# Designed miniproteins, single chains, continued (3), part 62

Each design is a single chain, and the fold is of that chain. pLDDT is the mean over its residues in the fold that is shown.

## One batch from the design tools (miniprotein)

Design m10149
Fold by ESMFold2-Fast:
Structure m10149 (fold): chain A 77 residues (1-77)
Amino acid sequence: SEEALKEAEAAVDEADAIAAEAKAAGNKKAALGAGIGAGLAAIALGVGKVAGDPEFAARGARTGLEAAQEGYKTGKG
């Protein structure tokens, strides 16, 4: 659905923002962890769009966002 695609795009944007914040803060480990999560979210969005599966895009992008959040936190610790 269009709603699921919007959710996926929002999750990618949030993951990218977390990765950008980590880079700006100079936390190299946090930036790497957040960057991996953001990359996973972007891949899920792209695959979901190509496959015509908005729900996969939304779930995968959300998982990538969660990975970005965890990578950022563990990189700081």
Scores: mean pLDDT 83

Design m10150
Fold by ESMFold2-Fast:
Structure m10150 (fold): chain A 74 residues (1-74)
Amino acid sequence: DPVLERISELTGLSKAELREILGDGDIANPRDRARLVAELLVKGLITEQDIPRLSEITGVPREEILREYARLLA
């Protein structure tokens, strides 16, 4: 998957680790891509400074990533 590969390259996490964090999610689903990025942020595996680049890589708007992040914190 080219999206997982780019996230792997940016974060230093393996594609297997990213799939584990994604869980039952589908990387083809924009909401599940947003949730993956939000989970990385919650776990401290990325910082807010990585969000613009991850938005570009995933094709998911920053607002959607932050919405999923807010849900995980609630």
Scores: mean pLDDT 85

Design m10151
Fold by ESMFold2-Fast:
Structure m10151 (fold): chain A 69 residues (1-69)
Amino acid sequence: IDEEEVTEAMVTMTASVIVQELRTNGKLDPQKGPIMQAGVDAAREAHAAGLSDEEIFARVEEAVRKVMA
């Protein structure tokens, strides 16, 4: 349904932006609000742990989903 589709798209889009920003610039702006901060923290922890790009994305998506729920 539209509400679930919109929420899922927002989670995926936010996670994609965070991961892409980390990969491209190597720098994340933690001041973009609580949703972005949660994703940034998850991305930093996963990257520091040596996780794959797919696992980093999954961790960011989970963190963003928790804040949006």
Scores: mean pLDDT 67

Design m10152
Fold by ESMFold2-Fast:
Structure m10152 (fold): chain A 90 residues (1-90)
Amino acid sequence: MELTEEERKEHYRRALELLDKAIEAVKSGNLDEARTYLLGALTEVRRAFPDDKELIELLEKAIQAVLSGNRDEAIEYLKKAKEKVEEKLK
């Protein structure tokens, strides 16, 4: 299935929204909600850009940090993932 440029941007915009929600959930201590948003962001990225290994690895590391309760580490990986998604949107 071919994705148009607009469809790719839509997946990145959804990932960006989910990453923002994940960052806020981590900051508020709602780690279960943060995990849900991160899994959603990972799904959007994997669906649109399965070969974006660096972004996928950052999202997987953020999920592991959330699961281990390491909020500071989770926020760092989330910020890096968000920055990469923003670069794709220009």
Scores: mean pLDDT 81

Design m10153
Fold by ESMFold2-Fast:
Structure m10153 (fold): chain A 71 residues (1-71)
Amino acid sequence: SVGGLVDGALAWLEEQKKLVPELSSYLDQAADELREAQRTLSDEETRKRLLQIMSEVQDKLMDYQKQQEAS
């Protein structure tokens, strides 16, 4: 279900906050966007929004990791 996908994504974002606390505000914003999408959008639109947000978060985490490795 889309609810299960959202719950999984929210749990993953919380784990990322533990690993990368410097990005907590960004990850909280992503989580809030997912919750709002689930509340306001259809299941199909929520799924598409979830995929978009997860892609953007993964890119942000990758860029942050590269910056840490360069330090």
Scores: mean pLDDT 84

Design m10154
Fold by ESMFold2-Fast:
Structure m10154 (fold): chain A 62 residues (1-62)
Amino acid sequence: MSLDELEMLGALLFGEGRYEEALEAFEKALKLAQTLPPSEEKERRIARLKENIEKARKLIEE
């Protein structure tokens, strides 16, 4: 899966309440995003993925 596909999969799974699966998709996306060349897009994508990971973790804990 590409980075874009993993981001979309994570968002879809999160929307369906499948938070553990969404977390796995977002974590895979984060690893791929970290391999991108340095750019504002890279930093923005990483920040959003970290935000979504924290949200998913919180909902799994609750």
Scores: mean pLDDT 84

Design m10155
Fold by ESMFold2-Fast:
Structure m10155 (fold): chain A 85 residues (1-85)
Amino acid sequence: TAATERAEAAYEALPEELRRELEERLREIEAENPEPTVETARRQLEALEELLREARETRGLPEELVEAILTPPREAIAKHEAALA
């Protein structure tokens, strides 16, 4: 779980306001899509990628933090898709 540990450390290193924005956006997607589906997971990943990309451009967020946070959800979706193929 080294990837998960890196993601947790990266998430804790984010500015509090950005963590709050991420949590609110993820809760919104979950509320709109209460069933745990690959589609819901993709929407959450897309929202994370968009918010973190904006933070990189506007707030100078390091690329390593973005990649660490996005790695576990990307791997989870890829593994699920591979299992269905």
Scores: mean pLDDT 77

Design m10156
Fold by ESMFold2-Fast:
Structure m10156 (fold): chain A 96 residues (1-96)
Amino acid sequence: MTEEERRADARAALARLPAQEAAALADKENADLVRLVAEALRVVALYILGEMSAEEAIEKLEELKKEAKEKLPEEKYKIFEKEIDELIEKIKEEEK
């Protein structure tokens, strides 16, 4: 995938986040999970667009893991943690 295609995909993902967050508000039990996922995707998209450094993106993803641990049930937190760890590893691999 070209860098331009990657940036276009990131912009498209950012544009979809408000609709995904609005859909989650209809389900109060999943609202926190979907909000945290949307915020993680926003961080990754900003990193891809060059509006956020790799270090800042990793720090924000780690902060989202801490918030998830406090707000989510253990089973949902484990799923969120795994996904965030995979995103952090992908960012680290891109910087090599």
Scores: mean pLDDT 75

Design m10157
Fold by ESMFold2-Fast:
Structure m10157 (fold): chain A 99 residues (1-99)
Amino acid sequence: MSLLERAAELLERAAELLREAARLSDNPEAAAAFEAAAELAEEAARIAREGEVPEASKFVAALLLASAGLQESTNPEARELAREAIRLIKEAARLLDEA
């Protein structure tokens, strides 16, 4: 499997986790941040699926928004999903730095 395909799978999983974190969040600011982070992760995954390396700025923006959601969210399940998503986004960025 190519590094781009592996990165896309990690980003797709991160987006799924962030959308679930948004759904579990009772704080609208946390939910909005997680949804925005998920959209950036999905866009990066789409670019990787098309055989292109996503811009580093997309990873930085996704990580900042996921972290903002994590700071605003008081739901422990949403927080754990967001932490896992952050780990997956970082791993995807690492793989693409090696591509």
Scores: mean pLDDT 87

Design m10158
Fold by ESMFold2-Fast:
Structure m10158 (fold): chain A 82 residues (1-82)
Amino acid sequence: AAEEARRALEEALEELGERYGTLLYELGGAPSVEFGKEWARDTLLGENKVEPVSEGGKRLAEELRKKGEELRREAEERIAAA
């Protein structure tokens, strides 16, 4: 149960990072999809040293952080309930 919840969290965070990284690239906030994905992973890990300069990019960063926090909270609840 706990291992399954952690695996599900890791998979969900990876998918979330891929989606938001691609969105940042599509908005012109990243020079490549790969760069966008790296930015999204760093943002989810709290290691991102670069803030997006556009309002759209800032919105994506805030939304990504909130969704990452929600996923972690849900996983912690599932682990605690197991």
Scores: mean pLDDT 76

Design m10159
Fold by ESMFold2-Fast:
Structure m10159 (fold): chain A 56 residues (1-56)
Amino acid sequence: SLEEKLALLEEHAPKLAAGLRQALQIPEIRPLAERSLDRAVAAIEAGASREEIEAM
């Protein structure tokens, strides 16, 4: 779910997670925020570091 993805991201990249939580509240950019979240989760699952994820 969206909340599970955000919780995972918050453990690995808290700054990016905070930014995406705010972006997801804005309907006009929500699809872009969801794509960014999916990309970040995929990178975490691939073993990317916090530094790499925060740079996304």
Scores: mean pLDDT 82

Design m10160
Fold by ESMFold2-Fast:
Structure m10160 (fold): chain A 81 residues (1-81)
Amino acid sequence: MSELELEKEIAKALIRMQRAVALTTASRHLSPEELEALRAELDRIVEEAEEEIEKAETVEEVREIMKRALREMEALLESYL
C-alpha cells in the first residue's frame, strides 16, 4: 500500500469513528426524531468527505479534507445540543 493509500484509509476510519462517537453522545440527549435528523446529516458529511478523499492526489489534501469533515461534524453536533 502506498503512503497515500494508507493515509486515505486512516482518514476514512477516523471520520467513521467520529460519526460513531457523535451519535453515541447525541443518543444520551436527543429525542429519536432529532437523532435520526442528526444521523442523516452526519451520513451526508461522511459520504462527501469519503468521495473527496478517494479523489485526493496528495497526503496533504487527504489530511485537510479529514480535518474539515471532523470540524463540520463537531459543529453539527454542537448545534443539536
Scores: mean pLDDT 88

Design m10161
Fold by ESMFold2-Fast:
Structure m10161 (fold): chain A 72 residues (1-72)
Amino acid sequence: MSEEFFKVLQESDEPNREAVEELIREAEELDPELAEMARRRFEEGDYATAALVAAVGISIARREQELKEKKL
């Protein structure tokens, strides 16, 4: 699962690993579909793109949630 994913990263790029993994986890809690997109880029070795997708996804999901809470 997540631990095996982490293992693959361990040999690839250690400096980017922590930041990208953290962003993906945040996205997963807010919107699992957005997290899946980020993880897919991550698996392709595009850590920068994965981080960007996760960060943008988090921002959008939070904004939508705030609007829904205000409406109700």
Scores: mean pLDDT 67

Design m10162
Fold by ESMFold2-Fast:
Structure m10162 (fold): chain A 91 residues (1-91)
Amino acid sequence: AQERLEEIRRLTREAVALARRGDLEGAADKLLEAIRLVLTLESEDVSRVIGLLLRAMGLVLDALMSSDHEEAVRLLEEAGRLVEEAAELAV
């Protein structure tokens, strides 16, 4: 559990760093990998975890479809925060 949570946090941090450098596709790839890992965690609050992950995926899609780089970075940073919140709840 701890090692997986640490890996999720690493992936979300890498995603934010990539987004801030303008690598939106790389940031999205790292966030989707983190979301996949969250789904492998055991949680009694499955509904809340899934709700956070669906919101995070929506933000990733909005970021990739955005023509505004600054908006896309903000959306990806918010997605990363939601993924980390979901991971904390899933443990």
Scores: mean pLDDT 83

Design m10163
Fold by ESMFold2-Fast:
Structure m10163 (fold): chain A 87 residues (1-87)
Amino acid sequence: SVSEALEELSKVILEGIERIKEVATSDEEAAQAELELYNVASKGVGRALQAETDEEAVKALQETAKEVERVGNRLVDELEREERERS
C-alpha cells in the first residue's frame, strides 16, 4: 500500500539521518549531508504525488527508499573517511 511504502521511506530517512549524525565531526557537515538526503527523498515523494495510480505511487516510493539508502550509505562512507584523515 501507499501507506506502507511511505512508512518504509520514513524509516530509511530517519536511519540515514541518525547514521550521519553519528559519523559527522561538525554540525555543518551533518547539516549538509542531511540536506542532500532530504532533497533525494523530497524529489522521490514529488514523483509519487504525480503518479496516476496507487501502484505507480508505491513503485516511486520504493525506488526512492532504495535511492535514499544508497545516498545515505555514500554520505556515511565519505564522512567516516574524512574523520579518519583528521584522527
Scores: mean pLDDT 82

Design m10164
Fold by ESMFold2-Fast:
Structure m10164 (fold): chain A 66 residues (1-66)
Amino acid sequence: VRDEIIALLQSKGLSEEEARRLADIAIETADADPVAVHLVLRGKSPEEAEAVGKEVEAILKKAGLI
């Protein structure tokens, strides 16, 4: 789960360090919203941030975390 989220976020241009931190937050909160919020704050469009957030949410659902 964690490594899958990290790999996804790195594929979207985040550093390994940022991806690890966001993956840990998403898993601990069982919520993809913190990822989407972070991406908007980093200058991605709300639409792009929502799309990535939905991909993270799908990984969390597949893992049984939400």
Scores: mean pLDDT 81

Design m10165
Fold by ESMFold2-Fast:
Structure m10165 (fold): chain A 99 residues (1-99)
Amino acid sequence: SSDEIRKKFEKELIEKAKELLREYGYPEEVIENVTVDDVSDWMSEALSTFDSELQEKLLNGDEEAFKILEEKAKNSDKEMQLKYKIALESIKIRKETLE
């Protein structure tokens, strides 16, 4: 069922985002209020730093595109690095849950 798949996806997405926020030292008050829309916005901010062709490759789970994203994350400040990690993990979760 599409609704059950969506709920599973959203749950895994939020849990992973919360894990990353904790690793980056965000307070629990911020973490407990994380929404799917917040994660979507952070993912969009990260992906918007790439051209449309590379964005499409990233969304399709292309391994070479993932390497480019990981390298850009390493060369970014902590705030953008977190957003890149959220984008990468979100794409992986989508691929695993939506197949």
Scores: mean pLDDT 86

Design m10166
Fold by ESMFold2-Fast:
Structure m10166 (fold): chain A 92 residues (1-92)
Amino acid sequence: SREELVEELVEATVELAKLLAKRQGKEVSEEQLEELRRVVREEAEQMSDEELEIALETVKEMIEALKKGAPLSEIQGIWKKGVEELEKLREE
């Protein structure tokens, strides 16, 4: 359902943020994570179902690559491709 996609995107984005911070030897505060959840949920509620699916797949691919020890340049490449796909969807 749409509500499940929104919450899955929120939690996946939080996991991604924690993994990125850990890779850089940094910690993310609970305050920062709560703000991230709020912002992502608000943004996700304005997305179409197709945009939500693209965003979720992009975030999940980034998480899997990070877990496999991929370099940050590869993670950035995945994110850029996802953004380009979303932009193309919005122009059509």
Scores: mean pLDDT 85

Design m10167
Fold by ESMFold2-Fast:
Structure m10167 (fold): chain A 95 residues (1-95)
Amino acid sequence: SEEEKRKVREKIDEVSTEHVLKYASKGPVSAKERAEELAELVRRLAEAGLLEPEDAERILALLEEALRSDEETALKLVAEARDLILEALQRKVES
């Protein structure tokens, strides 16, 4: 299980690093741009098997809502989506 946990962490680091490098040149961004960036991360994490389909669908639904919301509501939804990503990844590592 420790070797499996290490492999999961390595996959998370790989996907996260690729995402950070893709957006490294971006300056300050709107909540909607953050929602788009997080949606891309969620899709990559799901494709890598690091997010369960149900978790990915739930998080993507919040990010889609953020894209259709005003800036203040979008900021709240983006923060909620980020917390759900972290919780899902923690569960995956602990499994």
Scores: mean pLDDT 79

Design m10168
Fold by ESMFold2-Fast:
Structure m10168 (fold): chain A 82 residues (1-82)
Amino acid sequence: NQQQIDRLQRQIQRNPSSSGYIQLGRVYIQQGNYDDSIRYYQQAIRLDPNSSDAYTNLGFAYRRQGNIDQSRQYAQISRDLR
């Protein structure tokens, strides 16, 4: 919901974190906004390139968008980082 998004955005502006962007991406997935969730998961990866969790969530977002090839690629990266 908008209140959760506003809270997370304020938190991220104060102290940017990979986990913060992952949480924001998850909220956009719940709203069916896969494009915005993908963008936030990509930002999480920029802050922590070793985040298996960010790649897992990015893979799920691509799958929900119907992009199976990208979903499989990011899921594999997530497994390789474990």
Scores: mean pLDDT 85

Design m10169
Fold by ESMFold2-Fast:
Structure m10169 (fold): chain A 110 residues (1-110)
Amino acid sequence: SPRIEFLKEAMDRIQELDARFQALFDAPNPDPAEVRAAVEETIRMLEEFAKEYEKLGLDDLAKQYLKAAEQLREDQRTLSPRELLLSAQMQLGSILVHLSVELLVLEKEE
């Protein structure tokens, strides 16, 4: 199933970003440029997820991911580096839960 393969790849990509954010959070003085780079990669990932959901005909899910990307862009302009790390981690955690529930439901329908 193209949707199941997408979900597995999406979850792997989120786990890689989560590890990157945890390394930045554990640093006593995280480089603001590295924080920005990690958040910009997260925004790109969310926009790519929206494109994949559009290809699957799931326009409402695509819009939700675009909205999440827009929120992170706003957060980049208004939040400190540490607040930005927390906001990004909260969004990644929420997305990972939604993707794992979606995957579980689809695998049970096979």
Scores: mean pLDDT 86

Design m10170
Fold by ESMFold2-Fast:
Structure m10170 (fold): chain A 55 residues (1-55)
Amino acid sequence: MKEFEVTSEEDAARALAEMVKRGEITPEQARAFVARLSNPEARELALKLIDEAEK
C-alpha cells in the first residue's frame, strides 16, 4: 500500500482510541471527534476501540 499509506479516517479512529487509553483526552471528547468522521466504517471502528480503551 504505497499511495494508500497516508493517514486515513480508520487510522484517525485508532489514534483517538490510543489517546483515550493514554488519558490524553476523555472518551467523551474522542466520541465528539468520531462524530466528525465522514466514513461510517471508521466511526463504527472508533466507537468500538474507544469503548475498549475506556475500560
Scores: mean pLDDT 73

Design m10171
Fold by ESMFold2-Fast:
Parts: C-alpha cells; structure tokens; sequence
Structure m10171 (fold): chain A 60 residues (1-60)
C-alpha cells in the first residue's frame, strides 16, 4: 500500500474517533435534539428514556 493511502487510513480512523468524542462533548446539541424529540413523540416516557441514555453517553 502506498504511504499516502496508509496516512489517509490512519487519518480516517482518528477523524472517526474525534467525531464520536465531539458528539459526546456536544451535549448541548444533544439536549436540544432530545427536547425536540419530546415534543414530536408527545410521549413523556419515551422521551425520558432517550434523554437518560443520551445523558449517560454525554456524561462519559
């Protein structure tokens, strides 16, 4: 494999890791999404479960 391809693969893996971590750290965006889901679902219990799971993910 060419050195360029190897570098790109390594970069891709790092970008994925950063994206996952950034998503978790971006709890503000996650909270907004959950709040909107609450309204759309019109189901307090369903939204609560999603919020709880998202909070656990964001808290890690």
Amino acid sequence: MSPELQEEVDRGIEEIKEAVISSIIKSNGLENTIARTKELEKDKELADRLIKEAEEVAAK
Scores: mean pLDDT 63

Design m10172
Fold by ESMFold2-Fast:
Structure m10172 (fold): chain A 92 residues (1-92)
Amino acid sequence: MDLEKLRRLAEEARRLLEEGLRLADKDLRKAIDLVSQAADLLAEASVLDPRAREALELASAGFTLLVSGEKDLPLAKKYIQEALDLVDEIIG
């Protein structure tokens, strides 16, 4: 299995999650799109690393909460941050 592929997927997912988290209070539609894209990359990475699978579950929970609207925004941010922390563990 290609560790370089895992690292590339994780690094791109990290950028998307960071930007999504940054935009969550400013542009909810863009934040939803970015977190969705990160989840797709984490789904590819999840077959390579169990931490990516856990990050996918957290990013998917965050996505669902963002779609639910502004009332769930603090919890969505928490899950997105937890997904970022796991992605950072993959990158090292």
Scores: mean pLDDT 86

Design m10173
Fold by ESMFold2-Fast:
Structure m10173 (fold): chain A 94 residues (1-94)
Amino acid sequence: SELERWAAEFLALAKRGASLDEWRAFFRRALDTLTPEQLEEIAEILKEKDPKTAESLLLMAWGKRKGWADEDIVGLAIFPLEAERGIERALERQ
C-alpha cells in the first residue's frame, strides 16, 4: 500500500542514520501529503520496528488535528529523535 511505502522510507532514514535536517525535510513532505489518520496508520506499522519514529508520527498527527503550523509540528516531531541521539551520546562517554 501507499502507507507501507511511506513506512519503508521512514525505516530507510533510520537505518542509514539520516541527519536531523533530512528528518525535518521528510516530516515536512509527510505533512504536505498525509492526513492525521494516515500518519497514525504509518505509526502503527512502525511501532515495534522503530518506536521513536512512530512517536514522532503520532505527534505530527496530533499537531495537524490541532491546526498547528507545519514548522511547529516538525519541531515537535523531531524531539523524540533528538532525545534518543542525546542519550546515545551520553552513553558513549560512560
Scores: mean pLDDT 83

Design m10174
Fold by ESMFold2-Fast:
Structure m10174 (fold): chain A 74 residues (1-74)
Amino acid sequence: SMEDVKEIVESIEKGVEELRKMVEEGDPEARERIERAIAVLEHHLKHKEELPQEVVEAAEKAIERLKELLKELP
């Protein structure tokens, strides 16, 4: 349903925001959490043809953002 799609997209976006906050706060677990999030999103995108376009777009954007955050970590 459209509501389910919206909730999934919002969940992905919220997850990225929380990980960004962890990086800004210098959380020692930030790297592991980001790497896990990227792996989970990339796993889902292996079957992207079966996903709504909004979910695919949100996941791809999230992966790009999370990879940028990894470059900022020590």
Scores: mean pLDDT 85

Design m10175
Fold by ESMFold2-Fast:
Structure m10175 (fold): chain A 95 residues (1-95)
Amino acid sequence: SAFEEIEELLEKARKYREILGKDPKNEEAIKKAEELLKKAAELLKETLKLSEEEQKTIELIIEAEYALAKDPDSPEAKALKAEALAAIKELVARQ
């Protein structure tokens, strides 16, 4: 089961995060946690078969956060945030 593989990857990543809690500068633990989380995310995306609307909503959230981090006063960044929030609201309403 893809979900069992995802769960195993997340559990392994959690163990590296516990190591990082005690030694935040452990570069090997950082790399391993990132690799495991990326693989879990890719499998989750494939397994859930996210709709085009769900994928676009995630992309809008990421783009809005990046734009706001670069320039919080940008009208474009504020517009992207509003679009992301509207898309989230529509997806939640369709639950």
Scores: mean pLDDT 70

Design m10176
Fold by ESMFold2-Fast:
Structure m10176 (fold): chain A 76 residues (1-76)
Amino acid sequence: MQKELEEARKLAESLIGKSESEARKRLEDAGFELVGEHTGKDGSKLLSFRRGDIVVVLHVDKDGVVTDATVLQAPP
């Protein structure tokens, strides 16, 4: 769990500045599944990906660029 969480954090941080399509592909290649997508009033998006107990939330701006990435451990 701890090593997987650290790997997820490093992966998520590497996605900042990438396009939404590249970020989605990298997370899916790492075994993450898209579990939520929310579009803001300004055209920004929040994308939630999950692998086991690990959740990665990407903030995507209106231009399709990842601006922030948060990694959380969800309860089972």
Scores: mean pLDDT 81

Design m10177
Fold by ESMFold2-Fast:
Structure m10177 (fold): chain A 100 residues (1-100)
Amino acid sequence: MEKVKIVLETLEKIEEILLESAKKSTDPQKKEKLLHLAEIVKEAMKNIELAKKNGVPEEEIVKAALEHLERLIEEVSKIDEETAKKIQEILEETKKKIEE
């Protein structure tokens, strides 16, 4: 499942970006929201590993993960536009890799 591996690496990078943005934030509400979104990404990675173990087809896992990431970017953009742009760039690179 090479495409699933690419998606998991993407989610790991996105979690790191969210955690770094939270550390740099001086706004307690913004920090809490970014940490919450980082936890959602962590749970998404666990769910992907579980789907892989349960024999869910690679294409189904990849499609669901990409749709979830697009929704995540919309939520991040409401909190921090700069962080959302960084995540969007990573998602576009991931889509290019998945298209072979």
Scores: mean pLDDT 85

Design m10178
Fold by ESMFold2-Fast:
Structure m10178 (fold): chain A 75 residues (1-75)
Amino acid sequence: SHMEEARRLAEEIADETIALVRKYVAEGKRSQATAVAVAGVIDLVAELLFKHGLSPEEAQRLAREVLARIDAAAA
């Protein structure tokens, strides 16, 4: 289903973004960590809407889940 594929994409982007955020946070590069987080969320939303055909509501829900995981990783 499109939701199963979208969830897999969201998990992949979240994992990649979290790894980079953790790396930059560990290096004291907070601005770089923020830039990576923003870029990851923008890329996710664009792919969910334009490549996977999700509704704005579905894309927003998955993006919020990913953002929460990124925020937790940056703490």
Scores: mean pLDDT 81

Design m10179
Fold by ESMFold2-Fast:
Structure m10179 (fold): chain A 86 residues (1-86)
Amino acid sequence: MDEEIEVMILQGLAKSLLEEVAKKLSPEDQEKLKKLMDEFLAQSKGASLDELIQLMEETADRAESLGLHEAADVLRSLAENAKDRK
């Protein structure tokens, strides 16, 4: 697969899955997750696949520290799957 297409697909999957996670959260936790998603998407602009994978792992660690365990699990799962295809 073209690397740019892979990055775009992975960004779209992360956004979609995190939006589904957000629906299950309290309003306070939805705000925390929204800030993480906005920061992740801003930092992922122009990123390589390797940089995107690293950013997903870093964002998962931040999500876990905020008590957003399901969001952290989603991001780590996507990062691991992307590594296996690389």
Scores: mean pLDDT 81

Design m10180
Fold by ESMFold2-Fast:
Structure m10180 (fold): chain A 98 residues (1-98)
Amino acid sequence: MEELRRRANERLRAVAPEQQRAIENKDAVRVLELLARHGIPAAEEVGADPAEIERVREELELLIEWVKKLGENFEAARKFEEELEEKGFEEVKEELEK
């Protein structure tokens, strides 16, 4: 048990630089993927309940998909705002004035 917990901690510590890079890049998907890839095996090594591990894995998978879709929508909105800044103030003004 003690050596398994030590190995789990070493695994998580080894991933810390990549997790930090993902945070610096504001890559929420990558942060969650690293948690799923390394956090779940670490929990298994310390003897967490297999049913709870399965539930957490499913929740993380759903969260990753949700964040990916949110990121896609956010990027589309950001590009729309950029076009509004270049073209859109006059266009929005014309529409409001009618």
Scores: mean pLDDT 66

Design m10181
Fold by ESMFold2-Fast:
Structure m10181 (fold): chain A 91 residues (1-91)
Amino acid sequence: MEKVKKLEEQVERFIEAIEGLEEFLKSEKVEEYSKEDFEQALENGRGNLEKLRAEAESLPEVPKELEEKIREAEKKLEELEELVKEKFESR
């Protein structure tokens, strides 16, 4: 139970971080950041997500709610990767 709650909190914080990066990417402040800065953030995000998934899969039972949150995080990361590509390829 404690391990599940910790993972849920980590996934929530991960989603919040992605949403924050998406807001910066869509704002005029994106001009202050390089493509390489976002690529590094995406690479770190992928590594963190893989670790969270591995920890969840190591549990005897994965709650559906936790699995759904991890799926949401994966989808949001994929959407962010496309936004980064679109934003910097247009320049």
Scores: mean pLDDT 79

Design m10182
Fold by ESMFold2-Fast:
Structure m10182 (fold): chain A 62 residues (1-62)
Amino acid sequence: EADKEAEEWAERARRVVRNGTPGGYQAAGLPVPDADTLEELSRRAEEAGRQYAEDVIAEKKA
């Protein structure tokens, strides 16, 4: 149950960050970051996604 909510949240966040166009951020009612910030957010989102997946796998396997 919580796994599904967390997965949906992560998927939605990845999609917004990957397609982080000015229009996407405006539609979400968020301030539009500059190009450098967008790149950093994309890198963090990818790293967070990997770390989250590893943590979930480790928890289930334990």
Scores: mean pLDDT 64

Design m10183
Fold by ESMFold2-Fast:
Structure m10183 (fold): chain A 89 residues (1-89)
Amino acid sequence: SREEVERLIEEAKKGVEELKAFLESEKGKALPEEVRKKMEEILEKMEEKLKKAEEAYKKGDYEKALEYIKEILEEEIPKLKELKDALEA
């Protein structure tokens, strides 16, 4: 539904903003360069997919919007979690 897509877009936006805030934090700035670059790549991909999802939603293409949001939630966010978990090991 439209309401479901809207909620998922807001969830994805929150994820993007949280990653941005983390990378700008003292902890984020202290990350190993390789890890920081990988997280910045994930952020870029999340922002590109979010933009495409919002454009599809604006056009009424809720199926396409859901596809882009699922890529963020099911591909990009899990990759980010794996990187964070590796830093704690």
Scores: mean pLDDT 85

